# Designed miniproteins, single chains, continued (3), part 80

Each design is a single chain, and the fold is of that chain. pLDDT is the mean over its residues in the fold that is shown.

## One batch from the design tools (miniprotein)

Design m10772
Fold by ESMFold2-Fast:
Structure m10772 (fold): chain A 78 residues (1-78)
Amino acid sequence: MRAFYELLRELALEEGGENPSVEAVRAAIRRTAERAGLPELAELALRALDKFLAGELPSEEEARELFEALRRAGEALA
């Protein structure tokens, strides 16, 4: 998890500088998932981000799927 968040932060800063836009964060999510070899992580994370921006919360099932994908990405990136 920590390695994933650090990589996501670095990629977001690369795309958008110190205050990355939502678009830069979306690009960073896609690149992080690509580096982890987990395309489903990008889909799950972007879906969760879109719901958050709309003022919605992901369902328990969506949150569980995202958590599991993040765990696998952490293993792949470590």
Scores: mean pLDDT 67

Design m10773
Fold by ESMFold2-Fast:
Structure m10773 (fold): chain A 100 residues (1-100)
Amino acid sequence: SMEIDAAIALLDEGIERLSKAKTKEELVEVLEEIIERIREIAKLTKNEEVKKLLEELAEGLEKIREQLLAGKISAEEAKEKAIKLLEEAKKKLKEIQEKL
């Protein structure tokens, strides 16, 4: 439960930081920091469902970061996609927490 609360708090912070990012460079930095912190929580959790969810989220965000760096998507599209993934993951984390 403590790890799930920490994950939800991180996703909320991530959504706010991504929403405020004004440049491609800021967006890349925010994505890199969020991905690292998600991976850290995934390593600490003993809940296999939470671990898989966080690992899949990190992979999804990494793909968005790679597409942004390659110029395949705009900064605005990357921001929208990343926020959507974080919101969906937050919803799933809350559903897992309700089962515990």
Scores: mean pLDDT 88

Design m10774
Fold by ESMFold2-Fast:
Structure m10774 (fold): chain A 70 residues (1-70)
Amino acid sequence: SSLERAQELMREGSRAYSEGDYETALKKLEEALKLGEDDPLTVAGALLQLGKVYEAMGDKKKAQELFEKA
């Protein structure tokens, strides 16, 4: 299902983030957000993780916007 794929992408994105691969983390988490768009918990989780990635990259404004949407 799209939710199962979104969950897998969130795990892949979290792993990439932990390894410092922010480009891969963003791509995976943005795909998860799109596939899970109808599930509020998945949307919130993906937005929080995207915010953490942007924060790590130094984009504080983008991180703040994402955290506020979550």
Scores: mean pLDDT 87

Design m10775
Fold by ESMFold2-Fast:
Structure m10775 (fold): chain A 68 residues (1-68)
Amino acid sequence: GRSGAGAAATARRGVDDAEAALAAGDYKSMLQAAKGAIAAANEAIRDGDVAAGSEELRRAQALLDKAK
């Protein structure tokens, strides 16, 4: 089976959760969700889902930069 598709979905959910936490002012939850999203995005890339993984990695990094 292809685990990369599941990892990409996990990364996308993590980015969405991090964005919601940032909007709520919960920086700790935002950081935790963003870290999980980055880990899942890297897993998707390693599993061969490079396009989806790279997209979510970029989104997570942009969110972290916006939170500064």
Scores: mean pLDDT 79

Design m10776
Fold by ESMFold2-Fast:
Structure m10776 (fold): chain A 77 residues (1-77)
Amino acid sequence: SDVERGLELARRAAEDAKEGLELLKKGEIEKGIGLILRAIGDAIEAALLGRKAGRPEVAEEAERLLNEAGVKAELKV
């Protein structure tokens, strides 16, 4: 379902954001930025899928997971 896909993308986004931030701290700038950009894209897609399914809580879950991964994000979709 769109909700299940959105939650999977949100979890992947959180993991990529966490790994990307750790890579940036280690000076791996290109790899770190690449993962953070992918995380942002996945989080946006998760929010859009949640809205399409009438489940705004999917966007809220994506924001929560990104914040827990150390990315200060507010998803406004």
Scores: mean pLDDT 76

Design m10777
Fold by ESMFold2-Fast:
Structure m10777 (fold): chain A 73 residues (1-73)
Amino acid sequence: MSPVTKAVLELAYEYALGRTHPEALALAPAERLRDAGRRFLSLDLDEQEAIVARLEPEFGDDVHRIMVAFGEE
């Protein structure tokens, strides 16, 4: 599993399973969140779609919210 996939999956677990409260997620280092998003966006489009497809059956709508959060330029 790529480091990017692992980072996205870890954030999906924190968000989807409610292990990280919304306040704690907001307090997460912005650098860490931007780094994960930047790495995700540096992947080929097909690889990005494969990661989303893998996560969506497990985490549903939370994957969409995570991808939106990662969607900074």
Scores: mean pLDDT 56

Design m10778
Fold by ESMFold2-Fast:
Structure m10778 (fold): chain A 83 residues (1-83)
Amino acid sequence: SQQYVQNARNYIRQARDAIRRGDLQSANDYLSQADDYLSQAPDDYSTRSDYYDVLSELSRAMGNDVTADNFRQRSQQLRQQAQ
């Protein structure tokens, strides 16, 4: 559903904004909301790719570079499927 994708994108943007201001707890909460909406739009690889990009940014902000690299790779794979 387009509404679920739009809601997921809104939460992904709020998560990125929270990371930029150093509010990592709010970023995590927004990403959890985005994941709930994305579970209802399983074929939207583009938005799920954006979700993993922001998870990568959050993981780096938390000091976990290995986890960040893993999420970045998953994001890239999903982008290739978004056609």
Scores: mean pLDDT 87

Design m10779
Fold by ESMFold2-Fast:
Structure m10779 (fold): chain A 74 residues (1-74)
Amino acid sequence: SVEEIIEKIEKSLEELLKTMKEANVPAEVQILFLEHFLKEFKKYVSENLDEKDAKKVEERLEELIKKYKEEILK
């Protein structure tokens, strides 16, 4: 389901961001990674999912990435 896809992405992103933070990766690099991930994933979703599921995944992903960017900037 769309929710299961998002939950797996969230877990993977949280672990990756934790690893980057522990490795002292600069905040600007973490943000660039998230922006690049969002761009590539939106492209993947538009090419591989139907319009309804694509929209749901894109909306959930945009909110998730926004949350992580705000956390990095704290």
Scores: mean pLDDT 82

Design m10780
Fold by ESMFold2-Fast:
Structure m10780 (fold): chain A 66 residues (1-66)
Amino acid sequence: MLEEKAKEYEEKKKQALEETERGSRELLEKYGEAAQPLVDQMQKAGEGGVKIAEEKAKELREKLEE
């Protein structure tokens, strides 16, 4: 159960990054350069999410070992 949870976090972070890339591309296509600040913010948010997911997965593994 905990191992599956950790794997789900890893899958979610990959999907979130891909979704952010796709959303960024879509915004640039619709609004051009005016959307660039939003794109930059979305990409930074994705990076933060990856760190959170990694820490959560590590915490779960440690609890599993205990």
Scores: mean pLDDT 67

Design m10781
Fold by ESMFold2-Fast:
Structure m10781 (fold): chain A 95 residues (1-95)
Amino acid sequence: SSMTIERTRRLLQELREAIARGDFERALRLANEIIGLILELIDEGDIDEAIELLDELIRLLEEAYAKVTDPKLKLEIEIQIGLARIILGIAKLIK
């Protein structure tokens, strides 16, 4: 779980860098992997850490949404934001 937290933080940094570069296809792949790791943290009972990492993921995806111009990528980012918000709501309920 500590290794999962460390890996998730590294991927969040890579996501931030991809967004800064305008690489939204890489940003979406990273977001998908980050969501998977956050779900693993929730399953392991690391709820507080999962909430903190979800808040950062949502913030970064909202930044990507504001910058992206491709309609398909924009829709895929919007779906990812929606999914992350649902997971955040569930995590807060089980805390």
Scores: mean pLDDT 91

Design m10782
Fold by ESMFold2-Fast:
Structure m10782 (fold): chain A 67 residues (1-67)
Amino acid sequence: AAVTELDEELDAAIRALDVEAIKRSLEAYKAKGLAWQEKAKEAVTFLRNNKREDLAEEVQKFADSLA
């Protein structure tokens, strides 16, 4: 229970381009044993598609550190 809340939090963070909120959401996914790697890829893809390669790189680097 709470996958929906995490999905809403991550989606809001991505739309706001809030890298720190994205990082916190990914840590929460990992702590709960959820598919955080897929969520990290979704966030990175969205940021790249919105021409924010700088933020995409920061999120990807953080995701690599979680693995």
Scores: mean pLDDT 80

Design m10783
Fold by ESMFold2-Fast:
Structure m10783 (fold): chain A 52 residues (1-52)
Amino acid sequence: LSEAERAALRALLTVPEEARAAADVRGDGRVDQADVDYLLAALEAGEEVEMP
């Protein structure tokens, strides 16, 4: 994750209520820390496995 992307993710984690649409990645109609953590973990995993 670039610094800009990391800052955006941190903002989503800090104010999950403002990011309700994005945080509702599970599509259960309820947004909470689990949704934002899930998104962040998926993004970080993709960054870790950066292949040539």
Scores: mean pLDDT 56

Design m10784
Fold by ESMFold2-Fast:
Structure m10784 (fold): chain A 71 residues (1-71)
Amino acid sequence: MDGEKAAAAVLIYGIINGDTLTVEEVVDFLVKNGFITPEQAEELRKLLEKYGETLTRQQAVEAVIEFFKKL
């Protein structure tokens, strides 16, 4: 799946759910919607650890783009 499409989906999710997202919300959303596998979810969680428990919509979008660039 295209990283730009995954990032756009996370942005829309963030607009609906508020200004901040938890790491688990971002990861679970991407797995549930088929953008990443459960194995890739663990790697994404590790990447997002630097933000702590929550991240802004912008941080979530940027992290998703960076993650897919590394795949």
Scores: mean pLDDT 75

Design m10785
Fold by ESMFold2-Fast:
Structure m10785 (fold): chain A 65 residues (1-65)
Amino acid sequence: MMEKRKEALREVIEELAKNMKVEYEDEELGIKVKFEAKTEEERAMYQIAVAVAITVGEEKVEIIN
């Protein structure tokens, strides 16, 4: 559901703001995110990728690095 995805998006973005490394998994929503950014630019790219993935559809989403 969109409401659950918006909440998940906020939590992931909050983690990205605090850390260069993020690990987030929600089996009910089919979301699995695990990565470690080595630069600020890489961190921004992952932040955008996660935001897009979470807000688009209902399919399983996996972003692993």
Scores: mean pLDDT 66

Design m10786
Fold by ESMFold2-Fast:
Formats: structure tokens, C-alpha cells, sequence
Structure m10786 (fold): chain A 77 residues (1-77)
């Protein structure tokens, strides 16, 4: 795996953990910790944005869209 492919996968895994934590009603301090970790990964991806293939960019958008949709559903319930 390229370092960038691994980074995108780590981003996906971190978003899934955040969604799980929200669904389980974890304390806000735990959510903030996970958000900090996600922002760090996102910053690393953003710094390499110009080096990303169109396919990698599309995958990242799909990951973000799916996570936002799931989170919105959980928060609306």
C-alpha cells in the first residue's frame, strides 16, 4: 500500500469510530479527542491533495459523504 492509500483508510476508520462513539453517547471529551485525531489525518491528506489521483479524491468524498449521512441520521433520532 502507498502511504497515501493507508492514510485514506485511517481516515475512514477514524470516522467510523466517531460515528460509533456518537451512537453510544460517549462523553464529549472522548468525542473531542477523536475529532482532534481525525483533523490531524485530514490535514495530512489536505497537504497531499495535489498529489492525489482523481480516483483517490472520489473515494475520500464518498467516505466523507457516507459518514456525514450516518451521523446526521443518528443525531436526528
Amino acid sequence: MSPLEKLIEEYREKLEKIIEAVENKEPMEKLLELEKELQKIAAEISARWEDMTPEQKEELYEIEREAQEKLAEILAA
Scores: mean pLDDT 82

Design m10787
Fold by ESMFold2-Fast:
Structure m10787 (fold): chain A 93 residues (1-93)
Amino acid sequence: EKARRAAEALELLAEIYEKLGREKEAEAARRLARAFREAAERGRYEGVGRVIEELAEEAGDKYEKLPPEELGRRAIELYAAMLPKVEEAKKKL
């Protein structure tokens, strides 16, 4: 269920970025949302961690070198917790 909530948060965040004209961020959010949806279906988080690694490399950002499953798990927890705030932000648009 956390992976589904995390996916919903990212899908809403992608819509917000799109409305703000931030196409690259919107695309990244949609890509990560798809990975969260797959994690919810499979019960495995490695795919999420790998997408985060790919996005960080593309952006030139530094990321904590964790096993992909651990990285994915932490990301899911973070975005699932953000869902109420993202929903509120979307309502203000």
Scores: mean pLDDT 77

Design m10788
Fold by ESMFold2-Fast:
Structure m10788 (fold): chain A 79 residues (1-79)
Amino acid sequence: MQKERDEKYSKLSKKEQAVFDVLDKAVEATAREIAERLKISQSTVNKHLKKLEKKGVVERIPGTNRYRVTGRVSPGVLL
């Protein structure tokens, strides 16, 4: 039995899961760093990062070229 993350993760494609796993392990990473780890092109990684961002499972850190996994710990909008 795992967390809610299990359901979201299972809906990802194999390539998206690979990118997600690298990012989850690294806490934060650039597309270039993920590409080096997976031995695929940076453009391919960037494409998957955009897909994951659309699904709300990763986000780009404002003011940086780095991405991170969004967990269940979303503060939401309060204002």
Scores: mean pLDDT 70

Design m10789
Fold by ESMFold2-Fast:
Structure m10789 (fold): chain A 73 residues (1-73)
Amino acid sequence: MATLEEALEIVREVDKDGDGYVTPEELREAVRKAGASDEQAELAAKGFELTHGGRVSLEDAARIVAGVAEGEA
């Protein structure tokens, strides 16, 4: 399971534009890298699109990645 610091490093790696934000596609990849299932990654990306309007900051993305991997956040 990814800690917030580990999740932040993962989301930085998927932030291909380096703008400090991630898209739903990048969030899906980050969740998968953190050890979550493909199904959890798809659900995270869809939920994110509904609640965050298509992108989120690295810090918020890291919290989502860590929370989805644990399933308790």
Scores: mean pLDDT 69

Design m10790
Fold by ESMFold2-Fast:
Structure m10790 (fold): chain A 91 residues (1-91)
Amino acid sequence: GLVADGRALAAQYEAQGEDKIEQDLEKEVEKAKSSSKSEQVAVISGLTILSISYRDMADALAKAGDDASAETLRRVARLYDRAVKELEDYL
């Protein structure tokens, strides 16, 4: 369910660290910039879907009283939103 999946995901991101998530996203954005326009649009779509899903999980976690895990997923969703904006501005 969303709460259990969200908690597991938040714990994994906390263990990996925000810097690694940012570095992995930066590499994906740079790779997309060197790809075709259709591939760039596909990456934007994929990252947008993940951002929405993470916010949905965060809302479910907050309703369950797990505000710490909810905030972790909201931070990750914001990193995905920044990547989307950078690629949209590049198009």
Scores: mean pLDDT 87

Design m10791
Fold by ESMFold2-Fast:
Structure m10791 (fold): chain A 63 residues (1-63)
Amino acid sequence: MEQRLREAARRLVDEIRGASREEYDRAVRETARELGVSVDAVEDAMSAYGRENPDAVAAATPA
């Protein structure tokens, strides 16, 4: 569960590096639905991953 969420968060952060806010929102919601968790859980995991890759998160859009 946590491992899947962390892996999904990594993928999402990479995907949003050049994506629009609209694409970011869609990807987060799709991931939350697929994993059966809340959007907040996905965003929290992305924030944790973003601490390791702040450049990627800062270059995309606020998560």
Scores: mean pLDDT 70

Design m10792
Fold by ESMFold2-Fast:
Formats: sequence, C-alpha cells, structure tokens
Structure m10792 (fold): chain A 69 residues (1-69)
Amino acid sequence: SPRELVLKAKESVSHNGHGDVTKAKGIVEWLIENKAPVSKEQLREQLRELGFSDEAIDAALEYFDELTK
C-alpha cells in the first residue's frame, strides 16, 4: 500500500540531525529510486499523517514533480 511504501522510505532515510525538509525529500528519492507506485496525492496524504510540516510537504511534492517530469 502507499502507506507501507512511505513508511519503509521514512525508516530508510531516518537519521539523527536531519531536518524535516531533508527527510521528506529523502522519502521522495527512495520512492522514485525503488519505482514505488505512489501518486503525488498519496504522498501528500501520507506525509501529512506522519506529522511532517507544511513546508516539508510542499518541498517534497515539488521535488516529486521535478523527478517525475
């Protein structure tokens, strides 16, 4: 499921000292590198549910657009 894929991505990129924006972008990179079937809308929803800031969500979605165009 999209939720399971985003959670796996988050676990793979979680490190001490990394900011919210950097972690959210790392999730996007993991999803794209692994060709995970997660849409932009599903990514937005999952990042919101995981408690990411609006700034981090917006940065991640912009990054998703750049990597998927």
Scores: mean pLDDT 79

Design m10793
Fold by ESMFold2-Fast:
Structure m10793 (fold): chain A 72 residues (1-72)
Amino acid sequence: ATEAAVLSTAGMLLYIAAQVAEDLGDRETAIEAYEGAIDLFRKAIPGLPEDDRKKVEEWLAETEKRLAELRA
């Protein structure tokens, strides 16, 4: 579905932005961007085809792990 594809793409862009912020030492911006990516991936997953859903679920798991590490 178009909406799910848009949401997953937006989530991927926020994930990339979060990694850039993390590399620059901007922890607060990285946390905010990872939280946004997680929200978008969760919203996208139910509307995605099985193959795309599996990939986005892997991105979600990695994003959640990274956010937990930053908050520790």
Scores: mean pLDDT 85

Design m10794
Fold by ESMFold2-Fast:
Structure m10794 (fold): chain A 96 residues (1-96)
Amino acid sequence: NNALKDLEKALENVETDPKLAAEYAKRAAARNGVGEARDLAMAAATMAEKGADPKVVKDLLEEAKKLSKKSPVYSEEEIKILSEKIGVDEEYFLNG
């Protein structure tokens, strides 16, 4: 899946080339048929933990939220990371 490959490249580059990481994340989020909402949620949490631009992380969260209507998307650890690093309230994740 090319969208998952773009997420992998975003994660690989977030610390060394933040602009390149942002472009890969943007491409992944924009693709129809990105995998389960869980894949986007994991990528968002990992990028936030590594200090990625909050706007890039927020774009991934919005795409995950669009896909999340059938199952829980976020773990407690991911919610904690996102709340601490990008300042979203925990309540955001309860009503996805």
Scores: mean pLDDT 68

Design m10795
Fold by ESMFold2-Fast:
Structure m10795 (fold): chain A 83 residues (1-83)
Amino acid sequence: SPLDSRIDSLRQSIDNNDSVSISRSVGDFSDGLDTLIQNGDYDTAIDGHRRFNDIMIQNNLLSQQVADDSLQTLEQQRQLHLS
């Protein structure tokens, strides 16, 4: 998956407890996600976003509610693209 290396970079940044690297890895992931969305690859984008959210929640960097809301927004964009 085009997001796998970006998710791995996020895990490494978290393991190093480096807030600057974490922020950069989050930004890099967001850029990769946006590219998939622009290309209409919503299934890969949603799968990657779920994996990203799980890592962020497990490390107390994101709440479940914010994660659920972001995924719901992406799912709505997918439904609009398919129409």
Scores: mean pLDDT 85

Design m10796
Fold by ESMFold2-Fast:
Structure m10796 (fold): chain A 87 residues (1-87)
Amino acid sequence: HHMTREQIKARIDELLDTKPVEELTAEELSRILSWADNEDLFEEDKDAPVETVILKDPRLREAFGRDRLTPEEIQALLDKAAEKEKA
């Protein structure tokens, strides 16, 4: 099912309104990151030496506590969520 940019934004807002980023499951984090091609919410940092995602949406910046995510930071978030689900 093809979602519009507005629907993606609304879905992310709903997730972040229900719980903080630290309480998101690995599946929910992966879903948010799968929408990184949404130019209203994310931008590729072409000047970065590694595949870095710029968080354009103020709500995402506030929720993650930063303005960009490196692959290492993304992996750390996913690992933390997966470990919490196994506990």
Scores: mean pLDDT 75

Design m10797
Fold by ESMFold2-Fast:
Structure m10797 (fold): chain A 76 residues (1-76)
Amino acid sequence: NVDQTAKDAIKKLDELKKQGKISEEAAEYGKKAVEYAKNGDLDKANEYLQKALSLTPESARPQVASAVGNVINETQ
């Protein structure tokens, strides 16, 4: 269920932001990636995921990539 996977990804991004592990801007780009992935626009989803990751500390990148990547994979 892509809707549930997208909801879980957004929740994870908000939790990472709340914990100070990612910036608000990184979380916003991540959420845009999730919305594009949910709508089947995988090119834009990957573009915004790369923008989110570029603003994300090395230690948090696997969590951001996993959360957004799960939505991308669910839409395929």
Scores: mean pLDDT 86

Design m10798
Fold by ESMFold2-Fast:
Structure m10798 (fold): chain A 83 residues (1-83)
Amino acid sequence: MENIKKKIEELAEEVKRILLKHGYPQELADEFAEGLKKAIEIQVKKGKKNITFAVDKSFPEELIKELKEVFEKYGINFEVIDS
């Protein structure tokens, strides 16, 4: 659990940096990172072996690409959804 929590925190910090790099406000970057941590923690608590995170396809293509790369680096399945 402790190693998983540390990896989730590192992933959230990486994602926050990417959002800030793309010009998102600090408040939105913080909100996204908190939502990300919550979504992953719920799946871990449910005993999911394959953790998945989905983002809306309305995000810029370059942002989606960078998010996919970082999520896959942490062993998380990345999906783009139409919402």
Scores: mean pLDDT 79

Design m10799
Fold by ESMFold2-Fast:
Structure m10799 (fold): chain A 61 residues (1-61)
Amino acid sequence: SVEEQLAAENARLDAAHAASKKKLTDYLKQQGYSEEEINDYLARVDKVFARLKAERAAALA
């Protein structure tokens, strides 16, 4: 069903989002970025994944 496809895609995106934030945080810390800069980057990543989830929901509707 569309609902099952959307649920599976959301689960995949949530896993990718969490993994991306972890990898990015670890990388930026290693490169010497400040906590404020890291938080700004993570906020941008959150917006990107929110948009991807919305776009996917619209595409499956």
Scores: mean pLDDT 85

Design m10800
Fold by ESMFold2-Fast:
Structure m10800 (fold): chain A 89 residues (1-89)
Amino acid sequence: SELLKILEDENASVEEYIKVYEKLTGIKHESLPGMNTEEEQKKYYLGLILNYLETGSPEITTDELLKYIDMPLEELRKKVVEALKKYLK
């Protein structure tokens, strides 16, 4: 899967995660104010992808977002990879 290839790449960019989100949901993302670092932006989109794979919702609550932002980036990425593998089966 092209989407799995992006998520399995430890060096994937924010733009690549946005492409995964858009392909899964069919929704064009909007730029969100208030995220200052590339790591925070990556965690945000990984959190959105994980939430969508688990709930079917393209939107994320503040509580769920904070849960994902507090997680180490690499741990969150691995969780999203596993969720996508399950989703694609």
Scores: mean pLDDT 78

Design m10801
Fold by ESMFold2-Fast:
Structure m10801 (fold): chain A 80 residues (1-80)
Amino acid sequence: SPEKEKILEEAKKKIEEVLKLLDKLSLEEAVKKFREMLDEIAEKVDKYAPDDSELKKEVKEIVEKGLEEFNKKIEKKRAE
């Protein structure tokens, strides 16, 4: 459905935008913005597709990949 495709695209876009901003944000601001983004994604999935196991799986994979990249960038910032 259009709603599913939009949720997936918005999740990917939000994660990419936050990851790009990490170099411009403080550590505290980056963590806050990433958390707010995750909450927004979770709320959209719960509201529009609470029983859609396939969409939840795809969103989880996108989020997990984003978290891996976020953690790598945060660890590098903390080490410097």
Scores: mean pLDDT 79

Design m10802
Fold by ESMFold2-Fast:
Structure m10802 (fold): chain A 81 residues (1-81)
Amino acid sequence: KVEEELEKIRKETTPEQQALKMAALMGLGKELPEEDLKFIGEVTGVPVEEIRREIREARRALEELRKAGLEHLFAPSLKEV
């Protein structure tokens, strides 16, 4: 299903929206192949190496936030009750 969603993003969304949705899917811990990274680079005009860097940094930051307190930010009803 994730691959089908990626293909829909490529066909139906603008380059900016495509980049945002791709980043969200990568945040789920999915590692994209280089072919997909090159495609994003061509669409957004960003070098593939820079995209790979941002993905790795975003994934690491997300994991740190989840352990450090991301749930406290997004589940306030349980945080202080």
Scores: mean pLDDT 57

Design m10803
Fold by ESMFold2-Fast:
Structure m10803 (fold): chain A 83 residues (1-83)
Amino acid sequence: MTKNQSKLDYALLLASQIKDPEKLAKRIAEEIGIDPERVKKLIDYLQGKSSIPLDEVQAFYDELIADPEKVDKFLRIVLEELE
């Protein structure tokens, strides 16, 4: 509903289409400061390659949405890796 939610939702949609999810996960982890294993697990989930508990998905979303800078960094990195 907010502009940050829309940006994050769009970034997650784009992340589901990334050709190199491991490289994306590493960059997100390094620039945003989230555990790289956790980022990789989420991207694999978004691409239909694994399942994770909904509370883990929600926790990741909450960590990003709480900081507009993190949302902007996430979208930028995803766009760079997609293009």
Scores: mean pLDDT 78

Design m10804
Fold by ESMFold2-Fast:
Structure m10804 (fold): chain A 76 residues (1-76)
Amino acid sequence: VDADIAHIQKLIEEARKLIEEGKLKEANLTLVKAQMLLIGALTQAELQNDQQSIAQLQALQKQIKELQAELDKLEA
């Protein structure tokens, strides 16, 4: 789970950089990858009853949703 959390964090930072560079399509694909990885990691954390990892993954999910909303506004 720690490795998945670190990978998701890197994808989120990559997406932010892509948004800053105006690469909106690449940013969207990066956020989709982060979301898919997060769903798997969250499922594993829930099965393990790992409250600390669940809390961290929920915080990352919120960041992904906020960036997706930002992209939607820029593409509208």
Scores: mean pLDDT 82

Design m10805
Fold by ESMFold2-Fast:
Structure m10805 (fold): chain A 63 residues (1-63)
Amino acid sequence: MEQERLDAAIDELRAAVEAGASPETLARQVMRVQELMDQLSPEAQARGAARVDAIVAEWRARR
């Protein structure tokens, strides 16, 4: 359940980047993903953080 919620939240973050969402919207999505990651194992947190970093870097490049 928690991993599925994290995967869905990361997918929403990626979709927001692709849609050109505002910095405020992306910040809220990143915070949501971070809160979900805090409930998972360190291994899952590391994988989630790497995925979020890649998505945020893509957003910065498009801005």
Scores: mean pLDDT 77

Design m10806
Fold by ESMFold2-Fast:
Structure m10806 (fold): chain A 91 residues (1-91)
Amino acid sequence: SIMKQMDDVSKRISDNGFDDISKQIRTYGSQVIKDPKNVPSVQMIVNTSNQHIDKGHPKISGYIMITGFSSTNNDKDKYDYYKSKRDQIIK
């Protein structure tokens, strides 16, 4: 289930100390996944995020999830905000 994979990534991010980011992922991801056409995009976002956590970058992973969901949901303000936060870390 894509919902379970999303919840698993969210849990991994929370376990690394980023509970607020984890809550945003669960809230936003749950809305995005209600549209079945978004499933392939969410699968790619989940796969990329797991790879970043595996490399020791859970915070960047969390921001990738939120920016991906924001882009899919056409939420430009949240996309721009979290993209800015992500870019500051990977500068």
Scores: mean pLDDT 81

Design m10807
Fold by ESMFold2-Fast:
Structure m10807 (fold): chain A 98 residues (1-98)
Amino acid sequence: MAEEILRLIDELIERARRLNLPVVARIAEQFRDLFLRFLAGEISAEEARFQMDILEGLFLIALSVAKLIGEISEEQAEELYRLFEEVVELFKRLIDSQ
């Protein structure tokens, strides 16, 4: 589970970088840092959920802006969103299993 989540986050970062979306990539990198801190026991489940909700909001805003200004297509935005949603869902399941 943890290795799968990390793999998906790394894929999300790589896809954002390939699309030249530095803000989206930075948010994904912050999500990766959050996940690693949670795995290391450096933050509580409550803190992880709170930070995850903030990063999810920021990701959706950044992705929506990139789409609106024409940096990416609707299809590219949908692909990134689905990948991010899968990461969020798996991370929530991991937190709930603790």
Scores: mean pLDDT 86

